# Designed miniproteins, single chains, continued (2): the designs that were tried, part 11

Each design is a single chain, and the fold is of that chain. pLDDT is the mean over its residues in the fold that is shown.

## One batch from the design tools (miniprotein)

Design m4376
Fold by ESMFold2-Fast:
Formats: C-alpha cells, structure tokens, sequence
Structure m4376 (fold): chain A 118 residues (1-118)
C-alpha cells in the first residue's frame, strides 16, 4: 500500500542520498497531485529551511493526506471541521504519520507549516 511504502521510505531515509531523496520527493509529489485532482483538495506542507530530508517528508505527508482525502471522498470544509468519520480518519492518518516522523527523526533541523486549500 502507499502508506506502507511511505513508512518504509521514512525508516530508510538516513540511508538515502540527496539524489534518491529528490527522486522520492518527485514520486510522492506526483502521487499527491494525482489524488488532489481527484478530491479537489490540496494539503500543502511548506518546508522552512528547504532541506532535502524536509522536502521528502513534506511530499510524503502531502501524498498520504491527498490519498486519504480522495479515498474518503472528503472536502476541505469536512477536513477543517473533522465533521465526518471519514474526515476524522483522514486527519488521524496524517497525525499518525507526523507522530512517526517526529519519533524517527527527533534531531531534524527543519520547520514545517501545514495548509489546506481547494
């Protein structure tokens, strides 16, 4: 599954070259773009210091969020309000991924800002 692939890539991130991180970033951005087009919702993660690891993490979160929103058929308003079970599950998947990232990479020198748009 997409989620399993992203978790494995995040675990293996310390072993990836900058070139491999860039290739994975482009892969996950393409996945995020595909599912954002299907849902009409874009989850954007802005990377403050623009590190290769930060850009990869942002792309992975964007891909998971877009996929979860598309699979659940949720709107931006439903996600903002957590007003449906499907929206709450999509937000939960993003939250679980973010918690995993913080636990796996506690010394990451990067800043992330999250936004929702249509």
Amino acid sequence: SLLEEIYEDLKNMPNYSEKELKELTEKYKAIADKYSAESGLRITVTVGKETAKGKFIAAAIEAVGAHAAAEAGVSAEELRRASTAAAAEALGRIGDLWQFIREQIPDLDEEFDFALSE
Scores: mean pLDDT 78

Design m4377
Fold by ESMFold2-Fast:
Structure m4377 (fold): chain A 81 residues (1-81)
Amino acid sequence: SSNAGLQKYQELKEKIKKAEELAKSEPPKLEEALKLLEEAREKLEELLELAKKHGAEGAVEAFSKLLEEVERLEEEIREKQ
């Protein structure tokens, strides 16, 4: 069921939000934020390949958008190092 993918999408969305909060904390926790983003990226790449294999266009779009968000946050953190 597509519901399982939606639950995983929400979990990843929350993980990414937590990473952004850590990166913007005072003091900033850049290493912890990067670790969460790396974990999220790895899982998103896995889920994106699975979604592509099953022709789940909506899931492909949703996971691709989250991957783009992860890449953007990783670049922002890299600029602070």
Scores: mean pLDDT 82

Design m4378
Fold by ESMFold2-Fast:
Structure m4378 (fold): chain A 60 residues (1-60)
Amino acid sequence: SARDEQLRAEIEEYIAHIKAVLEKLDPNSPEAKAYRALLAELEARLAAGDLDGALALLRE
């Protein structure tokens, strides 16, 4: 649906933001580990088709 396409684009933008932060961090830092955990949870919600849940996670 058009809504799903718009939500997917918004999620992709947030993923790009997280990846940009990760690029600047030491991969072994606590911050990098936290962002990697966030990405894993986001990807799990996307795989389940839970677009609203993925957005809720990113907008906290």
Scores: mean pLDDT 80

Design m4379
Fold by ESMFold2-Fast:
Structure m4379 (fold): chain A 56 residues (1-56)
Amino acid sequence: GPALRAGAAAGRAAAEATGDSQAGGKAWYNEGLKAGASPDDASLGAAGGVARAPAA
């Protein structure tokens, strides 16, 4: 939903800015929660974001 999309956008921006997929996952989790995602959904999204971070 919109909360998970907000998390994904924040995670991508953080990963691109830092070059660190873990920073991306942390941003995804925090922004997903702020946008109204459940902790379980935010945790799964963050883990998936770290695993699927661009390899470039």
Scores: mean pLDDT 68

Design m4380
Fold by ESMFold2-Fast:
Structure m4380 (fold): chain A 60 residues (1-60)
Amino acid sequence: SSTDAQKALEKKIAENPMEMLPKILSGAVGEEERELQRKAIDEVVEEAKRKKEEEALRKA
C-alpha cells in the first residue's frame, strides 16, 4: 500500500509533471519528500514495465 505522503507526491507529479520532475530529480525537496520521490519514481518505472509485461502476457 502507498503511504498518504507518497499518494500526495504522486498527485502533484501527475498534475504538474514538467514542474515537479526537475525538482524531484535535482533533490530540491526535503528528506521526507526525497523518500516519496523514490517511491513515486519506482511506481512510474513499474507501470512502464507493466506495459511491456502485458505484451508478454498476450503471448502466454
Scores: mean pLDDT 66

Design m4381
Fold by ESMFold2-Fast:
Structure m4381 (fold): chain A 93 residues (1-93)
Amino acid sequence: IEEAIRLLVEAAELLAEAKSKTKNEKAKELLEKAIREISEAIRALNRGDVEAALEHLEEALEYAREAKKVTDQKELVEKAIELIEEARELLEE
């Protein structure tokens, strides 16, 4: 759980950096939604609610993948997606 939270904090930081650097308004909205879902996942993990955390991470991945399609900050978003997927794998064990 602590490792998953660490990965999610790093993913949120990368998405926030992508949001600050991107010139695409739709990408900014999608990145903001992905960051919010990661925050909800971390809150769920702090309550011991792994199932709720996994649902929020699924939403975060959907928003991040949509943002990647329209953003110029593709590398930052791809790194964040990889970290979210790694956190999910840790939580599914």
Scores: mean pLDDT 85

Design m4382
Fold by ESMFold2-Fast:
Structure m4382 (fold): chain A 51 residues (1-51)
Amino acid sequence: IDKLLKNIEDVLLSNPDNSVFRGYIWYLVDAGLITEEEREKFLEELEKKKK
């Protein structure tokens, strides 16, 4: 899962308007691969990196 999250992060850092990859994060929670808290932390770190 960490490799998948890293790939999503790399895509969103290069193309932050990619709604499809943002949707993948929600899908990972729905599929039970990550928790809602892990999703929130991931999005917060992504926004922090965007500055």
Scores: mean pLDDT 71

Design m4383
Fold by ESMFold2-Fast:
Structure m4383 (fold): chain A 75 residues (1-75)
Amino acid sequence: ISNEQQSLIDAAEGLIKSAEELGCEEAIQLAKKAVELAKKGDIEGAKQALDKAKKALEKCEKKLLEKLAKEEMKK
């Protein structure tokens, strides 16, 4: 594995952990895809999947802040 492949795998695995803590399924799926592509040597695909995962996580975090407030009010 190249340094670039390992860096992408590490970044994607870190993002998976963060996304799992928040329950962001889309970000988890995209980050897992980035790991798989990086392991296969598809650096371009891995970078694209990781970028999409980061954007999905940011979007999910913003929505979850509002959702968590609403869920607490519902209970």
Scores: mean pLDDT 78

Design m4384
Fold by ESMFold2-Fast:
Structure m4384 (fold): chain A 67 residues (1-67)
Amino acid sequence: SSMAEKGREEREKELEEIGKIAEEVGKKVDYNKFKEIYEKGVKDESLGGKYAGEILKAKAEVDKKEK
């Protein structure tokens, strides 16, 4: 289970960083790293479901530019 409100804000910032890294890794490094970042965001039950859409949007935008 996830932490309280304080943890929510910290994880929200973490997902924001994950989104940035996902875009960079998708176009510069490789998909394995992007997959790891994506899994980190989805693993949390409380915020994963809430912010999963934002991670997916970042992934979709990188995918469109790559393909």
Scores: mean pLDDT 54

Design m4385
Fold by ESMFold2-Fast:
Structure m4385 (fold): chain A 62 residues (1-62)
Amino acid sequence: SITVEVEYKGVKITTTMTGTELKNEYSKPLSEEEKKEADRESLKAAVEAAVQKVLEELKKLL
């Protein structure tokens, strides 16, 4: 599983990705529009973190 924390307009969003499941937790309530924007940002961060983990392990081996 991958957990990332992002900040969107002063709101902390904790995104946990486990297989095909994505769970977002917000430090304060968000509107529908803000949730969509936050979800896009957190998904991007989670994917980037997954790629970075693979690259970081490879760098340590080289």
Scores: mean pLDDT 74

Design m4386
Fold by ESMFold2-Fast:
Structure m4386 (fold): chain A 90 residues (1-90)
Amino acid sequence: SSALEALIAEYEARIAEDPNNWEAWLNLGAVLLAAERYEEAVEAFEKAIALDPNNWEAWLGLAVALRALGKEEEAEEYLEKAKKILKEKK
């Protein structure tokens, strides 16, 4: 939708200003998932994880995108990673 494309452009602009903004990468991944742009969502979540490996939402997003791409075994591994991080968050 035009609304999703506008959000993608907004987060891409934020990333251009600060490529170390892990929240912008996480949010870009989430919007790309909603837009069904799964390969691009994987790349955005991988970047978010590289910047903040303890963010369980990024691992969960990566798992969801990989499952949509038919990569079941990788998706299951990263879903378990997300669950472990979330459980350790007291």
Scores: mean pLDDT 89

Design m4387
Fold by ESMFold2-Fast:
Structure m4387 (fold): chain A 55 residues (1-55)
Amino acid sequence: AMEEAVKQWEETLKLAQESAARLVAENGPSVAPHAQQHLADAQKAYENAKKKAEE
């Protein structure tokens, strides 16, 4: 079933959000654009996994 893949991408997105917040906190706002791009990429991967599960 595709449910496990969707769950894994959901968990990855959550970890990406936490990592992005920590990266900005440790390095300052100059890295925020990179953190936002990584979050956008993770979000897109999650949506693609959901779409594949729906077929």
Scores: mean pLDDT 76

Design m4388
Fold by ESMFold2-Fast:
Structure m4388 (fold): chain A 85 residues (1-85)
Amino acid sequence: SREERIKRLEELVKRLVEAMKDPSKRSQAASLLTALVIEAVGDLLEGDYETVRHAAKLLREAAKSLPPEDAATVERIAQNLEKAA
């Protein structure tokens, strides 16, 4: 269901933010970011643009809590998701 998809994206964003704030978890952060992008691409292919826009919004909010270089990367991903949706 859409609610389950949104919940999975919210959990991935939460885990990603926590991992990105920890220098020892950079590999985990990269894996979580990859999983988030794969999930979002799957939603795009199914035509679920609202879920993808929600994911982009969560990423933009998350970026505000990250170091500048990490924030720039996450913001760019959010922008690309918004453009695809």
Scores: mean pLDDT 81

Design m4389
Fold by ESMFold2-Fast:
Structure m4389 (fold): chain A 63 residues (1-63)
Amino acid sequence: SQEELERALEEARELALRLAEKLREAGYDKVEIEEVGRDTVKVTATKGDEVIVEEFSALDLLK
């Protein structure tokens, strides 16, 4: 339902924010949070030549 999707998206945003904070604490120079489409939150972090990309999908949280 729409309400379940909204709650799942809020959870995805919280997961992305927590990961971003952890990566910043770990010394990643550039940490970005981007909403992709209407149901996915992406975290991208760079440290020298190392790049981490993680995606949190609201649809994956609806099981």
Scores: mean pLDDT 82

Design m4390
Fold by ESMFold2-Fast:
Structure m4390 (fold): chain A 58 residues (1-58)
Amino acid sequence: GPLEEQKKELEERIRELGKKYGLSEEEVKTMIEGGKTLLDQGFSVEEVLELIERELKE
């Protein structure tokens, strides 16, 4: 369903951010788990990615 598709998209896009910012596999996994929780709470993929990128830029 749409939520499963959003979770897959979020995972792929977080993994690309992990490569860009030089994150460990453990850090990427933690961000994916947190991001999926935000999707379950009704946030969009774009909103979750904005929050993650903001944290990584600071």
Scores: mean pLDDT 84

Design m4391
Fold by ESMFold2-Fast:
Structure m4391 (fold): chain A 64 residues (1-64)
Amino acid sequence: MSEREQILKEIAEKLREIGDAYQKVIEGQKLIKEAEKLTGKEAEELKKKGEELIAEGRKELGGE
C-alpha cells in the first residue's frame, strides 16, 4: 500500500460528507421543480421547502 492509497481514502471520506450535503441540495431542487408544475398555495409551500433544503446543504458544504 502506497502513500497515495491513504490520500485517496481521505478524499473518499470527504466525498461522503460532501455527498450527504449534496443530497439535501438535490432534494431541494426536486421540490422546486415539482412546484413549477403546480400552481397556488401548494406550489409556494414546495418552493419554500426546496429553498430551505438547498440553503441547509449549502451551509454544510461551506459555500457560505
Scores: mean pLDDT 77

Design m4392
Fold by ESMFold2-Fast:
Structure m4392 (fold): chain A 68 residues (1-68)
Amino acid sequence: MELEILEALARMSEAVGNYELAAELYRELLERGAISEEEFRETLRRLAERARAEGREELARRLAELAA
């Protein structure tokens, strides 16, 4: 149930536009083996694109750097 709660929190954080918290929660999922490193990088790239689309350029840059 721990991974299910963590995944739900990550998705909710992303849905409400809290991309920084979403990135931290997805990293927890990676560390617990619930997602792959490639899936994590793809997720960070998606979050960075959404942040950029909303004019949050500094956050988008940081998220993209974490995806590299």
Scores: mean pLDDT 83

Design m4393
Fold by ESMFold2-Fast:
Structure m4393 (fold): chain A 72 residues (1-72)
Amino acid sequence: PLTPLERRVLGAIVLKGSATPEEIAEMLGVSRATVERALDRLEARGLVKRDPKTGRYSVTEAGRAALEAGPP
């Protein structure tokens, strides 16, 4: 299961289509360091991927499935 923070991070990326750690931090009202730690965990699980050219994160098929499996 996703933690509440991981769920909020995935939701923010889905809402924007893709997002930088700074954009996610601004949307969620948390520090960039907090977002980066959550993104590291999500990427290790294959739930997000980072575009090396832009630094933007997008949600994978597995990430969308994990988000939808939780409460709305």
Scores: mean pLDDT 83

Design m4394
Fold by ESMFold2-Fast:
Structure m4394 (fold): chain A 70 residues (1-70)
Amino acid sequence: SELAERLNLDEETKEKINSLSEEQQKELEKRLEALQRELVRDLIAGRISPEEATARFREEAKRLVEELSK
């Protein structure tokens, strides 16, 4: 999946993304886009650092993958 490669996540998480249905992958992309918009707004406002934004995005992305793969 192009999504799994773009996120540069660990192999276990990538395998989980690749096992998701097309509907689940679309839901994941939608939720990740919403999260990215929130983090970008916080970055522009100076509320978080780029390192914090990257860490939060990865943690939340893994959580969403686990939730959708149930």
Scores: mean pLDDT 75

Design m4395
Fold by ESMFold2-Fast:
Structure m4395 (fold): chain A 73 residues (1-73)
Amino acid sequence: VTAEAMRRALEAAETAKKLGIDPVQAARDVLAQHAGPEVADRIVEALKAGKIPRDLITPEAIPEAQRLLEVIK
């Protein structure tokens, strides 16, 4: 998963949180569009566990993944 895909997932999660809807589901749906549902589910489960899935994302995506972890926590 690229930095751009992770950034779009972060934006979706932030928007969902402001609207009172599930930010985890919003992030998952965006990630699934970019990497498919299996990879999206693995990333979301890692973030829910407080872990950055370094094996599934590019190094450039790590800062956005860290922000997404904070939003969904």
Scores: mean pLDDT 81

Design m4396
Fold by ESMFold2-Fast:
Structure m4396 (fold): chain A 80 residues (1-80)
Amino acid sequence: MKEIEELLKELIEKLKEAKSYEELLKIAEEYTKKLVELLNKITKKEELEEARKFLEEKGPEIQKVIDETRKRLEEKEKLE
């Protein structure tokens, strides 16, 4: 659980710092792979269910950060 929380915190920070849409996608792909690896290490059904619920609760927050970063990058593209 703590590892997943730390990974999501790191993901959010990296997403906020993305300098391009390409970098944003690379960050998302890298952290998705890391998240899957962490989930695969969970052997207890109750811990896996807790992790799933936590991810569902954090999904909207992560999506908001992605949307805000996309808007920031889109605004920069308008300045040719």
Scores: mean pLDDT 77

Design m4397
Fold by ESMFold2-Fast:
Structure m4397 (fold): chain A 57 residues (1-57)
Amino acid sequence: SFDEKLIELVKEGIEKGLSPTEILRKAFDLAKEEGVDIKSLQELIDKINEAYRKLLE
């Protein structure tokens, strides 16, 4: 699913030392590739923050 791929993307981004802006760009590209309807930039940011929380739990 997109949510699982997003968690993997965020994890890889952290491990590679990518900036939040670089992670956001990659997440936007992933959403386009997966055909996911992202209504706003804020919605994508919220999903990225949720992925961060799941990695820390």
Scores: mean pLDDT 80

Design m4398
Fold by ESMFold2-Fast:
Structure m4398 (fold): chain A 60 residues (1-60)
Amino acid sequence: SEAQKEAVKRLQARAGLKVDGVVDEETRRAIKLFQARHGLEIDGVADDATVAAIAGLREP
């Protein structure tokens, strides 16, 4: 979804990665680290709960 892509881009920007919205190995590691820090299931998937938590960190 568009929301998932935007959340991935926000996380990539915070991690100093290329901001392209593509979930590669480095982006998946950033997702897992975010999930661990926010008490979410650590699966590396930008599901609805993970996307909502990332959206809560900043707005455009």
Scores: mean pLDDT 76

Design m4399
Fold by ESMFold2-Fast:
Structure m4399 (fold): chain A 112 residues (1-112)
Amino acid sequence: KKMPESLVEPLIEELKDEDPATRARAALQLGEMAKQGIDTTSAVDPLVEALKDEDPEVRKAAAIALGNIYERFPSEELKEKLVKPLEEALKDEDEEVRKAAKEALEVIKKAE
């Protein structure tokens, strides 16, 4: 089902929540909204910060969401913002975070 755009700002605020489960869920929802065609590009900078989150589930969710946003709303500006943070996430200590970053980079590279 299509989610309303008015949910984007509350989800961006939830990326700063004290509960890592809330932050991870917010990141995944922002990516899912992009897959449904809702413009979540305003969440890109907060999601790039979430790639450095203390919790590996949050970092994984951010990488997945950034890949989904780029696939639906590709632009040169987004590519420039995403390549270096995702390349850094390829060095993450968590295997699932590295996998999510790799899959996001593959989406970005296909748009070249």
Scores: mean pLDDT 84

Design m4400
Fold by ESMFold2-Fast:
Structure m4400 (fold): chain A 103 residues (1-103)
Amino acid sequence: SLTQSPSSTTASVGGTVTLNATASENVNNKVSWYQQKPGKLPELIAEYGKAVPGFERFSASGSGTNFTLTISNLKLEDTAVYYASAMQNGKWVWGEGTTLTVV
C-alpha cells in the first residue's frame, strides 16, 4: 500500500510545499505522481523521479519506501488532489491523496 501525508494542506502563492508518500514495501524509485484538479481526471505529472514536460516546478524524489513531491513557485492553479501510485507484487497500488489548497 501507499500512505500519503498530510491528508490536506494549505499553502501560499509563490511558496513551496512538500507532499509525502510511504510505501509498505520497497518499490525502488518506481513511484508516479498524479494531479487531479476539481472536476477533471487525474493526469501524470511525475514518473520515477522525473517531471513530465510542462511540470518542471514539480520535483519528485525518493527510493525504497519514502517518497516526496515538492512543488515550488506555487500558483492558484496548483489547487488539486495529488496521488502517488506504484507497482507492488504485479498490481497497481494508489495512495489516498493529499488535498492541496493554494491561497
Scores: mean pLDDT 86

Design m4401
Fold by ESMFold2-Fast:
Structure m4401 (fold): chain A 85 residues (1-85)
Amino acid sequence: MIDEDIKELEEELKKHPDNAVLYLNLGEAYLQKGDYEKAVEYFEKAIKIDPNNAEAYRLLAEAYRKLGDQEKADFYTKKAEEIEK
């Protein structure tokens, strides 16, 4: 269940607050839940810790697309492409 997955990830994050992967996983969980604003917050935190993670930018672009912000979605898609070169 998504809410149980989020709770487990939040508990793990308390042990490892600088773990970019945990922020990425929380963002994905909120994206699956349909809480796109929370997904954006967690993906932005993941990118702040690890700015060279192309997957985090792709997921951030998806979250912005779900929010209807096509300009930001396109911007972060291009960012992911530049990192993967």
Scores: mean pLDDT 84

Design m4402
Fold by ESMFold2-Fast:
Structure m4402 (fold): chain A 68 residues (1-68)
Amino acid sequence: MLELTDEDIRELARISGMSEEAARVAVKIYEENKDLPLPELARLIAEETGMSVGAAARAVIFLRSKEK
């Protein structure tokens, strides 16, 4: 399971240029779909949050860096 602090959510919002609410949505999509390849996962996050696919890819990379 991915355990994130409020500081991790704020950092995710900062690097992706989204709100903290959108960052929490991105975390939920990641947790539900974490077995998907990066391009597919980034597309899902981009579609649900309204960010670019590039920003969504950075968000996925950040979230994966928090996995053990």
Scores: mean pLDDT 79

Design m4403
Fold by ESMFold2-Fast:
Structure m4403 (fold): chain A 80 residues (1-80)
Amino acid sequence: SELEEGLRRGIEELRKALAAVPAEAADLRARLEELIARLEELLEKVKKAKPEEIPELRKELEELSAEAVELGDEVVEALA
């Protein structure tokens, strides 16, 4: 499914971002790990979802995606 594929790609990209963050940036690393865990939980919900449940799960993904963008900006700043 489109939603499942999008979630898998998003999780992979966040894992790559986590690998790039310095060990000394413990707070940023913890926040990335928390976001990855929340996306993995959403992926499990999507895998078990009925078609009528998908629109609500898409909204949850949109909210988590907004958080990922903000956290991505902090990763860029930490690498500067």
Scores: mean pLDDT 82

Design m4404
Fold by ESMFold2-Fast:
Structure m4404 (fold): chain A 74 residues (1-74)
Amino acid sequence: APPPVIELSKEQFDALVRLGIEYAELVDNKAPKEEIEKAIEEIVKYAQEKAGLSEEQAKRLRDLLLKTAEEALK
């Protein structure tokens, strides 16, 4: 099946990439859990507001990002 079409403007795409890079840098530098969680919430909020993610999709994204960070910090 074709992937879901999410149409983002260049500015929206660039903002998501920047937020993702910030999250990745925080995880790589073993930042405090509170800072990583804040970065995750900013990504999730932006995705909900701009990409139209449902509450369930937002929860899955949050859980995935948290799990990825926890595995990287071990």
Scores: mean pLDDT 76

Design m4405
Fold by ESMFold2-Fast:
Structure m4405 (fold): chain A 103 residues (1-103)
Amino acid sequence: NLEEAKKLYDEGLALLFDKKYEEAVKLFEKAIELFEKVDPNNHAPYVYLGSALLELGKYEEAVEYYEKALELDPDSTAAWENLAKAYEKLGDKEKAEEYRKKA
């Protein structure tokens, strides 16, 4: 099932790069369900799910998934940078600036 999880993740990335954000979200959610069973410490699907949600204007949901990514990998520069972007979109400039410094 690790191969299935990786396949869904790779397909999600392809959709994200094609700006098919709603379809990318669906594939990343399915990939995460499988990764939880076989590789629960994989933070990357959470970062890209957050990024797809951010592009869809779902800023609060994007924050939740970036925070999950950081729970798994606190050194994720991408998660800190994107969390800062999400807070900027939410109008919280102070948090955005604080999180940019952590990236």
Scores: mean pLDDT 86

Design m4406
Fold by ESMFold2-Fast:
Structure m4406 (fold): chain A 70 residues (1-70)
Amino acid sequence: MEVFSKEEIEKALVRLYLEGKISAEQASKIGRLLHTEPEEVSEEELRKILREAGLSEEVIEELLKILKEM
């Protein structure tokens, strides 16, 4: 899938946070950046947001894999 809902993104972020792969600060920053986005976010736009929040490329790919399996 090339677009993801904010709800799906939030669920994937909570999972990564519980696995210790992102910090609470990173999750909070992503939430703020997503606030101005439409309800469905493209993969390319999501990648930009995650990089802006300071996630590593490895963690970004893990998040996208989780989302594509939802």
Scores: mean pLDDT 80

Design m4407
Fold by ESMFold2-Fast:
Structure m4407 (fold): chain A 55 residues (1-55)
Amino acid sequence: GAAARRGRGAREAAEALKASEEARQANDMPYRAGEAGDEEKMREYARLAGELMGG
């Protein structure tokens, strides 16, 4: 129901925030062959946050 969707939205927002901080920590590590993968992850995090605010 609507209550479940609301809980999920809040949870995804919290995870997006955590992912943003973890991405910052991962920046300390050298990028080898995960550059494309890292970009896709950042893109997904940004999209999730945008959908939560825009949705």
Scores: mean pLDDT 57

Design m4408
Fold by ESMFold2-Fast:
Structure m4408 (fold): chain A 77 residues (1-77)
Amino acid sequence: MGEELLEKAVRLAAEAARYAARYLATGSEADLAKAEELAKEAEELLEKAVAAYLAAGDEEKAREAREAVARVAAAGG
């Protein structure tokens, strides 16, 4: 379960980053709003993935999950 939540969180974070990059290019307020929406969903799913890994005793995967989402979010700006 944690893997699926992480995969979705990474995907949404990447999509949020793409909308943020589009906003920087176009100035579209709609693109900014979409980026913010997707980023919030990605954060919520990341928290659930981290909680699932910690419940399974996998602190290393929990740490890697946070790092993976942060890197994807940063790469899109």
Scores: mean pLDDT 81

Design m4409
Fold by ESMFold2-Fast:
Order: sequence, then structure tokens, then C-alpha cells
Structure m4409 (fold): chain A 81 residues (1-81)
Amino acid sequence: SALEAFRAGREALVAAWSRYSEEVAARVGRILDELAAAGVLEFPGVSLYGRVLEELGLTSREAFEGASPAELADLLLRAFA
């Protein structure tokens, strides 16, 4: 279901962010929970976000270690804008 897919994506994103920044991971989880509660299971940025991170190499450990929390947070905020 869409809800199950959204929840799986949420858990994966929170897990990825928590390896790099616990504070950013908590913010990501909160934003996604608020959107789900509002009935928004998909929005501009969520399904594209993973592909963008993969294309930019930000899904690898080395890429995450090279990026600042502020840079990753900015990318996330832009995806949700």
C-alpha cells in the first residue's frame, strides 16, 4: 500500500540520516510524520529524494562523511519546499 511504502521510505531516510546526524534525522522523521498525518503520503521531493541522493553519491558512507549536516539539511528542506 502507499502507506506501507511511505513508512518504509521514512524509516530508511531516518536510519540514513541518523548515521550522520541524529538531530537532522529527528527533524526528517517529524516532518514526514506531520505530512502523513495530513494525508500526504507522497509529495514533491520524497520519491525523488532517494534518486537525487543516489545520483549525487550522497547515499554512500564516504559521501555522507564529506557533507556537512547543514548541507544535507538544506537539500532536505529544498526537497520539501
Scores: mean pLDDT 58

Design m4410
Fold by ESMFold2-Fast:
Structure m4410 (fold): chain A 92 residues (1-92)
Amino acid sequence: SHMAQEGARFAAERAEKAGAKAEARVEGNTVTITLSGTTVPQQMAALAGAVAAELAGARAEAKVEGDTVTVTVTGPDPEVAARGAREVGESL
């Protein structure tokens, strides 16, 4: 949805501003944010963002593999998914 895509774009822009390469994808009520070239502090920030997304009512999973972090945010609707993605972005 349009709202989930806006949240995804916000998270990607914030990650790029923090010095990581970011890609965000929206599929239904799920936003997947992939950060590449991350430092350990940026990885911890992404994990904190996943927790913040859950506090916003979404389900969030974060996976760290080398210098890549993938955060998957799923909401019951596009509004919650967008809010969760925004929380991830605000943590970066």
Scores: mean pLDDT 83

Design m4411
Fold by ESMFold2-Fast:
Structure m4411 (fold): chain A 58 residues (1-58)
Amino acid sequence: GDRAAALAEATEILSKAKNQEELNEAAKEAYRLLVEKYGFDDEEADRVVAEAVIEAQS
């Protein structure tokens, strides 16, 4: 579904971060993608970014 595709794209963005500063910038990029491309509200975008951070660190 759209949420699974959004999580996969957010995880891809976050997985490229090599340090905490890059992770913070990647999280902002992923959040923007979720709101603009997928139409998520702030609450849902924040949850998907949090899940993507966990996935990217696995």
Scores: mean pLDDT 83

Design m4412
Fold by ESMFold2-Fast:
Structure m4412 (fold): chain A 89 residues (1-89)
Amino acid sequence: MTPEELLETAIKMLKKLKEEAKTYTPIDVRDIDISEGVTELILEAAEKNDPILLVASIMLALAGIMTSDPEKAIKNIEKVIKKLEEKLK
């Protein structure tokens, strides 16, 4: 997998997760914005060409959804997607 393919995969996975986020019931609402951490991990996964780190970063994104209000979760995922799309050129 190339860095570009990894970023495209991440964006695709996050877009699916965003669509599903509206139907999720939060487990415990903590008001933590993990969008920066998720973005940094995905960019690191691309730099290292590491698909396992990519999967881990998507799991962190899911944890953020499950611990946030749906509106905040969607906004935070959109923030990550936009930052990654800017890196694809």
Scores: mean pLDDT 78

